# Designed miniproteins, single chains, continued (3), part 26

Each design is a single chain, and the fold is of that chain. pLDDT is the mean over its residues in the fold that is shown.

## One batch from the design tools (miniprotein)

Design m8927
Fold by ESMFold2-Fast:
Structure m8927 (fold): chain A 88 residues (1-88)
Amino acid sequence: MEEAKRRILEIEARLQEVARALAPALADPATRAEALARLAEEAERAAEELRRLAEEAEDPEAKELLERAARALEEEAELLRREAERAA
């Protein structure tokens, strides 16, 4: 359980770093669509990593936590992709 929580925080921190690096491109209307698409791609990869960790988890509570975190990132990625399409 503590390991699952730690892995989720590590993945979330990595996504926050990506978002920070993309912040200038997200603020510029000319680059916003591409930046949103890039952020969606990173969220999708993070969700896949969490799904893989859930499959490997032996603790049912850890598995449920990882699956819930993956689902949240999958939903966020879909929202980001829709924003990217509208910004294009």
Scores: mean pLDDT 86

Design m8928
Fold by ESMFold2-Fast:
Structure m8928 (fold): chain A 60 residues (1-60)
Amino acid sequence: SEEERALEEFRRIARELAKEKGEGVTPEVIKKAGEELLKRYKDSEAGVKLGEEAIKLAEG
């Protein structure tokens, strides 16, 4: 589903960012992964919703 694909892409981005920063999925990584998901997948309703939710959760 689109929701499953958005979640898999979010996890991929978050893990890549965590590796670049030297391990650990922090709130900062979650926020940046959400921002990247919004940026790359503007045309995906599932991607936009998940990205916004991740940013709110990290900043919340």
Scores: mean pLDDT 79

Design m8929
Fold by ESMFold2-Fast:
Structure m8929 (fold): chain A 100 residues (1-100)
Amino acid sequence: MVDYKLMLGLYSEKTKHLFIVVYDNGNVVLTEIVDVKSLEEAKKKFEEIAKKYGLEYIFFDGNEGVAASYENEEARKLLAEILSNMDTEAAKKLAEYLLK
């Protein structure tokens, strides 16, 4: 396996939480939940954290996060590889969606 780290950000407008997941060679090494007031705050805070640690990142807020993954082919490939190696059906379906 290539030695890589990727940070995923998932925003939930329903709960007003930002979920941060850090992957290292397909393994989850960190999961954090952060209270946020808005999508804009969530995205800004997530990007600041990713830049601080020098990690490649993908932010999922629905359509915008998916569009960002499509524009960044390397991030899309890394996320798809990571998700395809997870045991959950939701992760596998998301990997198929990103490769479509």
Scores: mean pLDDT 62

Design m8930
Fold by ESMFold2-Fast:
Structure m8930 (fold): chain A 78 residues (1-78)
Amino acid sequence: TNALEAVRLAAEAIRALEAGDTETARRLLKQAKSVANPRAAALLEEAIEALEAGDTEAAIRHAQQGAMESLAAYSRAS
């Protein structure tokens, strides 16, 4: 688990979503999920599911929540 890497990848995914680059966003969300803690991974999975359903706004919201959880986990571990 790498909390800061999960935050970085989720932030890049959000920028890709805002730019309309769905394929890059999906790849980055999957990478973020693979290095995230279980709570953040669940939120990032919700972002992937929203994206596959065509709900970009929900995907961004869940990705932001996953990034926030990863940052909180890093702060707790520090």
Scores: mean pLDDT 86

Design m8931
Fold by ESMFold2-Fast:
Structure m8931 (fold): chain A 79 residues (1-79)
Amino acid sequence: MLSEEEKEEMLKKFIEELKELGIEVSKEQEEKLREFVANTPSSTSSKELAGRLVWAFEYEAGGPLLELEDKKKLIEKTS
């Protein structure tokens, strides 16, 4: 079960990992991701939340920005 604190730490880590890939997250995109994380059930696993964050980010960005290998790496590093 994910606590509110664990969700916040995962979001911060996700954004930092995107930055390491050279992808900047806008304030608007970060706010949308924060809302998404807050609405995710606490019963969700860390790996499942990490995967959902990737797809939520690409949805808000208007399409696929990440290669399949980068998505897998991002999920593993975030979870």
Scores: mean pLDDT 80

Design m8932
Fold by ESMFold2-Fast:
Structure m8932 (fold): chain A 55 residues (1-55)
Amino acid sequence: LEEQIKEALEKLDELNKKSNEIDKKGGREGILEGASVAVEGIKYAVEAVVLRKEL
C-alpha cells in the first residue's frame, strides 16, 4: 500500500517534468499531449489519495 502510493507520486513527478518539456516546444501536438499528460496526472493523484485513505 505505501509502496503503491510512492509509485503514484513518482509517476506524477515524471509527468510534471514531461509537461514542462512540452510547454517549451509549443504547437498543436504539444497542446494535445499536454492535455493527455494532465488527465493521466489526475488519475494517479486520485489513486494516491484513495490508497492513502484506506491505509
Scores: mean pLDDT 71

Design m8933
Fold by ESMFold2-Fast:
Structure m8933 (fold): chain A 84 residues (1-84)
Amino acid sequence: SEADELLKKGDQALREGNYEEAVKYFEKAVEIKPSAYSYAMLGEAYRKLGELDKAIEWYRKALELDPDNRYIRELLAEVEAEKA
């Protein structure tokens, strides 16, 4: 799907250290297909940029869609600790 291709491109940009480019791909993926995964990936890209408040916001939105997701809860706890 278009969303899956955007997530793949975002992940590649993230691996290459192109964090601003990763945000743009993940933002488009979120617009097309909102999911806990796409929200969490956008949060991760913001975290890599040092935009910790935005990372927290997107991880919280991911948990609204999947409240029992332990992996996303751990990511949220980590970024909240980084900001404290």
Scores: mean pLDDT 88

Design m8934
Fold by ESMFold2-Fast:
Structure m8934 (fold): chain A 67 residues (1-67)
Amino acid sequence: SAEEALERERDSFIKAGEGNYQRALEAAKQGKKVEASVLATASMLMYGAAGDFEKAREALKKVEEAL
C-alpha cells in the first residue's frame, strides 16, 4: 500500500540521518570541523525529510557541542 511505502521511505531517511549523525560526531571528535559540519547538515536534512525535526535539531546541537 501507499502507506507502507511511505513508512519504508521515512525509515530509510531516519537511518540515513543516524548514519550521517554518527559520522559527524566522529569527525567532530577528530577536530575535522568542516567534515563534521557537512555531515551534521546532511543528517539534519535526512531527519527533516522524515519529518523528525526534534532529531534534526538534537543532532546539530550535539555535533556543535563535540566541536
Scores: mean pLDDT 86

Design m8935
Fold by ESMFold2-Fast:
Structure m8935 (fold): chain A 70 residues (1-70)
Amino acid sequence: MSLIPEEELLLTAAAIYDAMGDRLYKNGKVEEAKEWYEKAKEIYRQALALGGSPEAERFLKDVEEKLKKL
């Protein structure tokens, strides 16, 4: 199991945006939550393209599922 440093940084950044989306959604700010989830999704895609890790794949699928529920 090896996350390259750049993939790890991208996953960390995406997780921050994903967490912001979760907070906004919990507070009823659905449109703002969608914007932050879309930002997280974009960065998760970049991480997956860079390293192909199972972690990146799971996080990407999770945020895609959150977006489907909005």
Scores: mean pLDDT 83

Design m8936
Fold by ESMFold2-Fast:
Structure m8936 (fold): chain A 106 residues (1-106)
Amino acid sequence: AAARPVPSSTTDGATGTAKTLEQVKDELIKLLEEYGVMSKEEAQKLIDEGNYRELTRKALEAARKAVEQGDREKALGILTNAMALVSGKDPEATAELAAALREITR
């Protein structure tokens, strides 16, 4: 994929590192709860237990609902944050999230 000129990850820090894992987790959990696919407690449990398959399914469901409501930016946030959490831990789940991300950016 051709890299776009993104100056830095959006952050309060002047140097701009990637979003912290904590911020990624909080944003994903908030979005999953906002779209009614699971509670904060359920999402935290899935992450803590390493159940990335179920987390991925719920992220895909939330992203689909966001797209249906016209909230494409929130759908992108859901998929991007889910990928950041599952990448390197579950390659199948990561691939499903990447495929969904491509579909909504098309």
Scores: mean pLDDT 75

Design m8937
Fold by ESMFold2-Fast:
Structure m8937 (fold): chain A 72 residues (1-72)
Amino acid sequence: MREEAERAAREFLELARRASPAEKAELLANARRQAEAMRKAAEAARAAGDEETAEAAAEAARILERAIREAE
């Protein structure tokens, strides 16, 4: 999960650096939706008592959120 999230974040940042302003806005909007989905997945896993899955999803969300801030 973490390595996959870090790879995805790096790819996102590379795309954002090369993107036009309109493309960058779309990339940022899509990334924000993905981060929100990861946050909701973490909360659902935590409510179900699956702390390992909850932490993995929360960490993936944190990695993507940091990349979003860097790209802005």
Scores: mean pLDDT 83

Design m8939
Fold by ESMFold2-Fast:
Structure m8939 (fold): chain A 64 residues (1-64)
Amino acid sequence: SLIEELQKVMDELKKTIAELKKARAEYAAHPDDPEVRQRLEELQKKYLELTDKMNELARKIKES
């Protein structure tokens, strides 16, 4: 079901937002840590990918 897929993406997006909040706080505390920087960049990329998937699924549901 496209609706079930959308729900899963939204749940993962919510989790990713929480992880981003933590990663941003760590980056503010330790901006010179390459592991913290890499984690922040990976989470930012994941957030964009999940947002794109959410929009695509929402569009497919509307067109169905």
Scores: mean pLDDT 85

Design m8940
Fold by ESMFold2-Fast:
Structure m8940 (fold): chain A 100 residues (1-100)
Amino acid sequence: EEAYEEVVEWARKIDPKLAELIRSRRLTPEELEAMADKYIEKAKSIVEETNKKLEQTTDPEEARKLVIEGMAEVLDYIGDAFNYRLAAKRLRELEEKRKK
């Protein structure tokens, strides 16, 4: 209980949406890691889709737009994955401290 409250308070400072998910759903470290992995797979899918569009694009301006938009989406998903993994790590560390 108290470990969840500490992680929620920490998460609220970096990602209020993640903090609310941890608080409302009481996500385990394993569930947080699984969600992070899902975001990484989504980032990979965006890279693959952007590469396919680039292969079909001959206009340099359109190619530039595709890369910029694709990279922005990839960075958002990687950021979410990082925050979820960091929350999982902190929750595990707090659980370990309570066993001593």
Scores: mean pLDDT 80

Design m8941
Fold by ESMFold2-Fast:
Formats: sequence, C-alpha cells, structure tokens
Structure m8941 (fold): chain A 75 residues (1-75)
Amino acid sequence: SMAEEELKKLEEEYKKLIEEYKDLEPEDIEKEVLLKVLELLRKKAEILEETGEADPETIKKILEELEKKIEELKK
C-alpha cells in the first residue's frame, strides 16, 4: 500500500527530528523545527483519514488540534 509506505517515511522523518533535538528543552528548539514536527504529524493524520484506518471523528479532532498548535507557534 502506497499510504502505508508514506506513513513509514513520515514516521522515520519524525524519529530523525526527535533524535536530533531530543537533548533540548521545547523552548530551546527553533520555532521552524517545531513547525516541521507538527506538519509531519498532520500529514500522518491526513493519510490515516484518507485510508479510513482511524475513527473519522477522532482523526478530525486530532487534525484540528494540530492545526491550532501550528497557528499558535506562528504567533
């Protein structure tokens, strides 16, 4: 499945970012890096919504929460 392969790639990219910045406190991590992490999580959630593997209402709520966090960081 192309969606499954895409999810694995996003998960690997996410793990790489976490490993790179794991020794820093959240307030010491650059805003752009935090936005990158949230965008990866959002893309993963969008794929889960498209494949129907997650409950539609749950995944929609997760997407709304991620969007809100992204907007808060841009402030």
Scores: mean pLDDT 74

Design m8942
Fold by ESMFold2-Fast:
Structure m8942 (fold): chain A 71 residues (1-71)
Amino acid sequence: LTPEQEREVNEALVLIHAAVHRIAVSRQVGPETARRIADRAYEAGLKALEQSGGDVETAVRAVDEEIAREL
């Protein structure tokens, strides 16, 4: 990975962790369901991060929107 790609991956990992934590705490869903939602949220966040040129705020919004679709 290039240093730029490593930074993007680390940012994505933070978004995944935040998404999983929010689902586990606020939604009271089972761990398998939480993981599936987190996986979809991660893909949405990563896509938004790539499309915005590394805008973490845009990626976070995409993660939250994907989680909301599963509610």
Scores: mean pLDDT 72

Design m8943
Fold by ESMFold2-Fast:
Structure m8943 (fold): chain A 55 residues (1-55)
Amino acid sequence: SEAETVERWLEAVREGLAAGWPLDLLRRLVDHEATHLSPEAAAELRRRFAELVAA
């Protein structure tokens, strides 16, 4: 499901942040994956990504 896809990508983002991946690279990855999702799932992915990087 798209909800499961969003959760998997957010887990990958958390792992990338922990590993010291550049924030702009993670943002580009999220933006690219969002193009394959519904508008609702894309908005959720982007919103939760923003929360992770603000933490």
Scores: mean pLDDT 84

Design m8944
Fold by ESMFold2-Fast:
Structure m8944 (fold): chain A 58 residues (1-58)
Amino acid sequence: SMEQKELGKKAAELYLEGKEEEASKIGREAALSAGDEDGQEEAVKIAVEEIEKLFEEK
């Protein structure tokens, strides 16, 4: 599914791979899809959690 959580994970993975521009594009797409503040905050939290997990375990 193309859920905000999946977009957040993909953005985090790209960011850790050094593809910051592509990660930012996907992150913005997730935020725009939310269309509201609660949805945007949720997408950001998911992305941060995935980045933290990958940073810790990588």
Scores: mean pLDDT 66

Design m8945
Fold by ESMFold2-Fast:
Structure m8945 (fold): chain A 86 residues (1-86)
Amino acid sequence: VEEYIKKAEEALKSPDVRKAAETVLEQADKLDEMGKYEEAIRLLEAGLDRVSAAMDAAKDGPIDEQVELAVLELRLAVQLTALKNK
C-alpha cells in the first residue's frame, strides 16, 4: 500500500503531467483492488487537480495538448466517480 502511494506522490511532483496522471491511475487501480478506497480517492483527486491546473495553463496552447489533457481528466474523473460509488 505505502509503495503504491509513494510512487503516485513522486509522479505528481514530476513536471510530466501525462506521466503523473497515468501513474496515479495505475496506482489507484492497485489500491482499489486491495480495498484501499480512501487512499485511491485521495490520489485520484490529486491527479485530477494536477491535470486541471495543466489544462488551465494550456488553454491558449496547441489543440493536441489540450485534447490529451482533456482525455486524462476524463479518465481520472471516471475512475474517481466509480470509486466514490463503492
Scores: mean pLDDT 80

Design m8946
Fold by ESMFold2-Fast:
Structure m8946 (fold): chain A 62 residues (1-62)
Amino acid sequence: AAADAQRAARILGEVAREGNEKGLTPEEVAEMARQRLADAGIDAEVTGREVDGKAVVELRLP
């Protein structure tokens, strides 16, 4: 649903911001995102990667 996509995007943005502020790896940021999405009841595939020295996460909803 659109509401789940919107909540997922917000969670990913918060996790990416906090992770980069604390110097976490892309894998650590992706793991935090998975945990927060699961806590919110959102079923999603999350992958982490590094782009231009920053941790970035990619999301796929079912």
Scores: mean pLDDT 75

Design m8947
Fold by ESMFold2-Fast:
Structure m8947 (fold): chain A 95 residues (1-95)
Amino acid sequence: SMEEEKKKKILKEAEEIEERVKELLKKAVEYLRSQGRIKDEIFLQMRYLAILAGIEVLKEQIRKNLPLENIEKTYEEILEEAKAFEEFVKELLAK
């Protein structure tokens, strides 16, 4: 069905977000460590873990075949957090 196709697309896009934020974290952590910014490193790692937890919730909602509306809502929250994370890392690395 079109609903199942949308769920598969959301899952794929969430996995792409996971890989993208992982690579961004690696670059940001390397920079923050080089600057001795330990507190900022830990807080950024905590933000990353929150995004991963959101993706795990999304995967579980899809596995349990929850309504598309619930899955889309969780996905929108992940997109917003991932965008904020990516913008923060971009600004950090521009310095």
Scores: mean pLDDT 89

Design m8948
Fold by ESMFold2-Fast:
Structure m8948 (fold): chain A 64 residues (1-64)
Amino acid sequence: MNEEKAKALEELAEKSKDPEVAKALREAARHLREGDVEGAERAAKQAVFLGTPEERAAIAEAMR
């Protein structure tokens, strides 16, 4: 469980202009809080696929 990573992903979701990216980031944060690291990684990959290059870099940093 990585509370700091979950908070970072939620902050990125709040700043995202794409509702699908925001949804995927919130889903990743939820999985992290539940201890489902694999689910969180899958949701984060979805956000990366849909996001801008700047969002991709921020997501990678948050998931580090």
Scores: mean pLDDT 80

Design m8949
Fold by ESMFold2-Fast:
Structure m8949 (fold): chain A 55 residues (1-55)
Amino acid sequence: MMSIEEVKEKLLEIASSMSLEAARIFIEWALEENKDSSEELREAVREVLEEVEKR
């Protein structure tokens, strides 16, 4: 994944194809993998988690 926007869009697309429980686990894993990444990337992943939880 090259841009923060692409990461956010791909994560949302993948999560949308999963059950709510699987999507949450997947995105939480992505947050942990990116804990040392830029604040902007971590924020984008957290926003995806919020969208998933909103379902």
Scores: mean pLDDT 75

Design m8950
Fold by ESMFold2-Fast:
Structure m8950 (fold): chain A 65 residues (1-65)
Amino acid sequence: LKLLDSVQKIIDEVKKLGSGTYVSDVISMAQVGELKKALPVLFPDAKFEFVPVDYGGLFKLKVTL
């Protein structure tokens, strides 16, 4: 539930942006998995990159609309 809320918040921020580049805060592997399923369906024309941070299992999401 808490992970789904944080994933939904990211999706809502990307929708609100509409164009340009969105960069998330640090996210876990579980959030990456949920975002990988949702983002291509919701934003088929957008480009997505999951950038690993120095500690294993943590990422930042970059979305270009």
Scores: mean pLDDT 75

Design m8951
Fold by ESMFold2-Fast:
Structure m8951 (fold): chain A 81 residues (1-81)
Amino acid sequence: SVDQQYQQMRGQIITYIGRGTDYVRQGRDQQGYQYYQQANDLVQQMQQFQRQHGIQPTDDDINVDNTVRVMVDDLQRTLQD
């Protein structure tokens, strides 16, 4: 179902965020960055899916988008410096 696909995408985003955070905590910033980028790509795919199926984003969805963007930006800065 549409709802099942939406929940699967959401679960995968959370999984990638968790894995990225675990790598960053281990000092493996490059690996963490790759997982955060995958999470960000999935957030964008989820937003397209929401628009296609008329799903209104929840406050939690907005918070996840903002969180992932900050994580990518912060870690990208760290890797460039």
Scores: mean pLDDT 86

Design m8952
Fold by ESMFold2-Fast:
Structure m8952 (fold): chain A 84 residues (1-84)
Amino acid sequence: SIDQQQQSVQNMLQDIRQSRNVDQAIQAIDDHIGQLSGMTRTVVQSIRDAIRNSDPDTQQRILDGLRQSRDLGQAVRAVQQAMQ
């Protein structure tokens, strides 16, 4: 359901906030991505790909932005800002 996907996103973002480094943040995404479907899963996969395909400085900016994100829309904006 939409509510279950929203809860899975919130749990993922909470685990990202508890992550100490990029590898732990990717693990947090991987732990939750299997609970997601449709457009929500596609967006989260795009965030994961952005982290993996970025240089270390950009990865750190993405992680810092994701740690401050409270919802998926904020997470998308944080990734876009880090890649500018």
Scores: mean pLDDT 88

Design m8953
Fold by ESMFold2-Fast:
Structure m8953 (fold): chain A 68 residues (1-68)
Amino acid sequence: MSFKYEVIKATADSVEEAIEKAKKEAEKKGKRGFLSGEDEENKTAEVVALSEEALEAIRENRRAVHEE
């Protein structure tokens, strides 16, 4: 199973701002941003930007593997 996603990294004066910045970038592209990694000391956040199609594919995969 394959789906497209984009990884967005952002750096700001704080990790919280970096997270918001990365998520905002994903939203601007019409995608949903999910926090994938954060580094408080480097004030860097990594967000996986997923389209609606990719989200649906992930849900289907999860239902097949994880029933509960």
Scores: mean pLDDT 71

Design m8954
Fold by ESMFold2-Fast:
Structure m8954 (fold): chain A 75 residues (1-75)
Amino acid sequence: DEEALKEAREIVEKYGELSEEEIREIRERAEEARRLLAENPSLIKPEELAELQKELNIANAWEVLKEVEKKKKEE
């Protein structure tokens, strides 16, 4: 948890903060890409998949940071 939080903080500091709406959009795009890949791997270009993976990494980092902060403030 502490290591994940530290990495999340570094990613957010480097790439900037994301809104919950932006995180949701990235997740939905990732889920759609996953569905397409399950149906036919050739439907998504490797370059687009790599870029989506980077966005997911940033979104996950921001979400981890927000979740930890939310738990501390609420509990």
Scores: mean pLDDT 73

Design m8955
Fold by ESMFold2-Fast:
Structure m8955 (fold): chain A 66 residues (1-66)
Amino acid sequence: SEAVKEALKLYFEGIKARKEGKYKEAAEYFQKASDLLEAAARTEGQRQAAEHLRKLSKEAEEKAKE
């Protein structure tokens, strides 16, 4: 599905941003990926992946405040 492909692309952008210490950008990428995957979720695995992305976004937000 296009939503899953876009979420995966955003996830890799988030990982790259986090690796570069750009935590605010990483949080935004992970949040957008989570929102897209949650809206498109049809399986429990997809819902769990969206929740994991939301957690990554929150962790990056907290890092950005430090």
Scores: mean pLDDT 86

Design m8956
Fold by ESMFold2-Fast:
Structure m8956 (fold): chain A 74 residues (1-74)
Amino acid sequence: SMEEKNKQLRELGRQIGEAAEKLLAGEMSWEEFEETFAEKLEGMKRLFPEHAELLERLGAHELREARALYEQAQ
């Protein structure tokens, strides 16, 4: 159902947020974060395959933003 898909989407987003917090706290490497981000993004694309291209573009943008923040935190 759409309700269950939205719940799973929010959970995947929450997990990315937790990974970002660990990355910025120095508890996770950039490589580990990038891998986690890719896995969660793939999960989102599986939930909404009709939006796969949009999710890929948005994900690329978010990863660039995260990289900029990570560089500033070093």
Scores: mean pLDDT 87

Design m8957
Fold by ESMFold2-Fast:
Structure m8957 (fold): chain A 90 residues (1-90)
Amino acid sequence: EAEEYFVEGVIAFREKKYEKAIEYFDKAIELLPEDSPLRAVALYLRGQALAKLGKLEEAKEDYEKAIELAEKLNLEGVVEEAKKNLEKVE
């Protein structure tokens, strides 16, 4: 299930296993509907994992996608956090 991949991604991220976190978030994002709030959070967290690995351009793309989706869904917390992290990778 998409939600299971998301949870595994969060666990891997907290354990600082960033490559594994990205793998799980990739699966979650692929399976989640395009208008899912969980998809916005997964994009944001994958962006953070990518930034931790120095993949700044990929992180920027994920933050931008997370912001766009979060704004459409009125997820102000995700918008604020993703924008702050976007500034750090520019």
Scores: mean pLDDT 88

Design m8958
Fold by ESMFold2-Fast:
Structure m8958 (fold): chain A 79 residues (1-79)
Amino acid sequence: LKEKAKELLRKALEAAEAGKDEEAEKLAEEALKLMSKLSPEDQAEVITDWLVLQGERQGRKEEAEAKAPEILAKTKEKL
């Protein structure tokens, strides 16, 4: 289960990096369901591994951070 959760999170990250947000969300949801069956220690290990992978793939993360202010500004203008 632990290894499967890690693999699903890795695939979710790859899908997000490719701009496939819907697929990434689905894979993350499946990983979350598996993680709910793990001990807190195993969950921490899976999360730590995922955070390391996400850090290495900063391109998508930085793009998301850039989009957030723009979405916020558009929402403020509409209000």
Scores: mean pLDDT 64

Design m8959
Fold by ESMFold2-Fast:
Structure m8959 (fold): chain A 72 residues (1-72)
Amino acid sequence: SEVERAERLVEEAERHKLPPKDIASAYTLLAKAYYDAGEYEKSVEYAQKALSLDPSNEEAKEILKKSKEKLE
């Protein structure tokens, strides 16, 4: 699944001690995968984690907004 693929990317990025922006990119992919799976609460959590590491990540901002809209 896309979630499992994205989880693997996060694990790889963390294991290899990649820079914060690269870890944020992995979290953004995971947030998007959770959004596509209808897991909106988890999508919010990982988008927020991505933005804590890279506040300028526009994709993470977009996913966060869309996921919050689904929780209304």
Scores: mean pLDDT 87

Design m8960
Fold by ESMFold2-Fast:
Structure m8960 (fold): chain A 80 residues (1-80)
Amino acid sequence: SSEKRKLVSLGVSYSLRGISYQLDGDYLGAGRSYKKAADAYEKIGDNELAKKYYLEAAKMYEKAGDLEKAKEARKKAEEL
């Protein structure tokens, strides 16, 4: 569907932004971007990719010192 194609595109776009932020050392930006990628994959039912990116978001939030966001992202991964 058009909606699924848009969500796949968003997932890919946000995952690439996450990599870019991570390479720049912006771990908060990376965490937010990986979380948005995971949200998009979850909405299309791709639970494997959603879990992967929620866990990457959690790692980035931990590196940024945002332990609460890291915990929230891990919980999202565990619920999939």
Scores: mean pLDDT 89

Design m8961
Fold by ESMFold2-Fast:
Structure m8961 (fold): chain A 57 residues (1-57)
Amino acid sequence: SMMEEAGRRGAEAAARAKTEEKAELADRYGTLAVIHGGQGDEEAAEEAARRAEEAAA
């Protein structure tokens, strides 16, 4: 599901983050992606997951 995919992407981004600050930011965006995915807002879930990945970079 989008919620599971978004959660996985957020968790992976946080795990890959090089600093604690980046990991925390990625985790926050990952949580947002799960919330939006659970509400059926696929576009908002994708945007939040993408921001989690960017925060981890």
Scores: mean pLDDT 80

Design m8962
Fold by ESMFold2-Fast:
Structure m8962 (fold): chain A 98 residues (1-98)
Amino acid sequence: MIEELRELLEEGKKAFEEGNYKEAALLYDLALGLARIMEAVGIEVPKELLVEIYVNLGKAYLKLNEPEKAIEYYELALELDPENEEAKENLEKAKEKL
């Protein structure tokens, strides 16, 4: 399950780099869903992976012109890692879009 989670993240990053932001968001949403299933069945998900999923979801939704969703995901990332500089910077940018 952790390998499938990492694979979804890598596919999502590739889609994002190619400008396919909706596909990237869908792949990151699948990764988040898998992480939640893993936690529900008692499999520990590394905090760093959850932070990465939230930050990448925020970035994808910002590109899709959905700043409210982007803000939600950056705030979730910061709940797990309050010092995450990318999440802090992107949260400020998302708030400017409101």
Scores: mean pLDDT 87

Design m8963
Fold by ESMFold2-Fast:
Formats: structure tokens, sequence, C-alpha cells
Structure m8963 (fold): chain A 59 residues (1-59)
């Protein structure tokens, strides 16, 4: 959903994982459904960029 996409993008920006210039592109991918929030969160967790607790809050 748009709200879930906005929440994930804001979180990634706040953590410094996502560069500001990439925010609109990532948001569009999430909102269009090309990448789900759950899928994005799983990839980030497996890459070690977020904790298990952060992953559970995003999904």
Amino acid sequence: SEEEADKLVEYLKKKGILHPDGIDAVRELLVSGEVSVDEAAKVLYNAGLITKEEYEKLT
C-alpha cells in the first residue's frame, strides 16, 4: 500500500540506507507493486542492513 511504501522509504532515509535522490524511484517501485514492502524488508534483513526487530515492524 502507499502508506506502507511511505513508511519503509522514510525509515530507510532516516537510517541513511537510501540516498535522498533515490527516494522517489524506490517509492514508485513499492507503490506500483513491482517490489512489495515485505520483499524489500526481507532483502534488507538478509543483507544485514536492518535488525530482526526492525524487519518485524516493517512487515
Scores: mean pLDDT 72

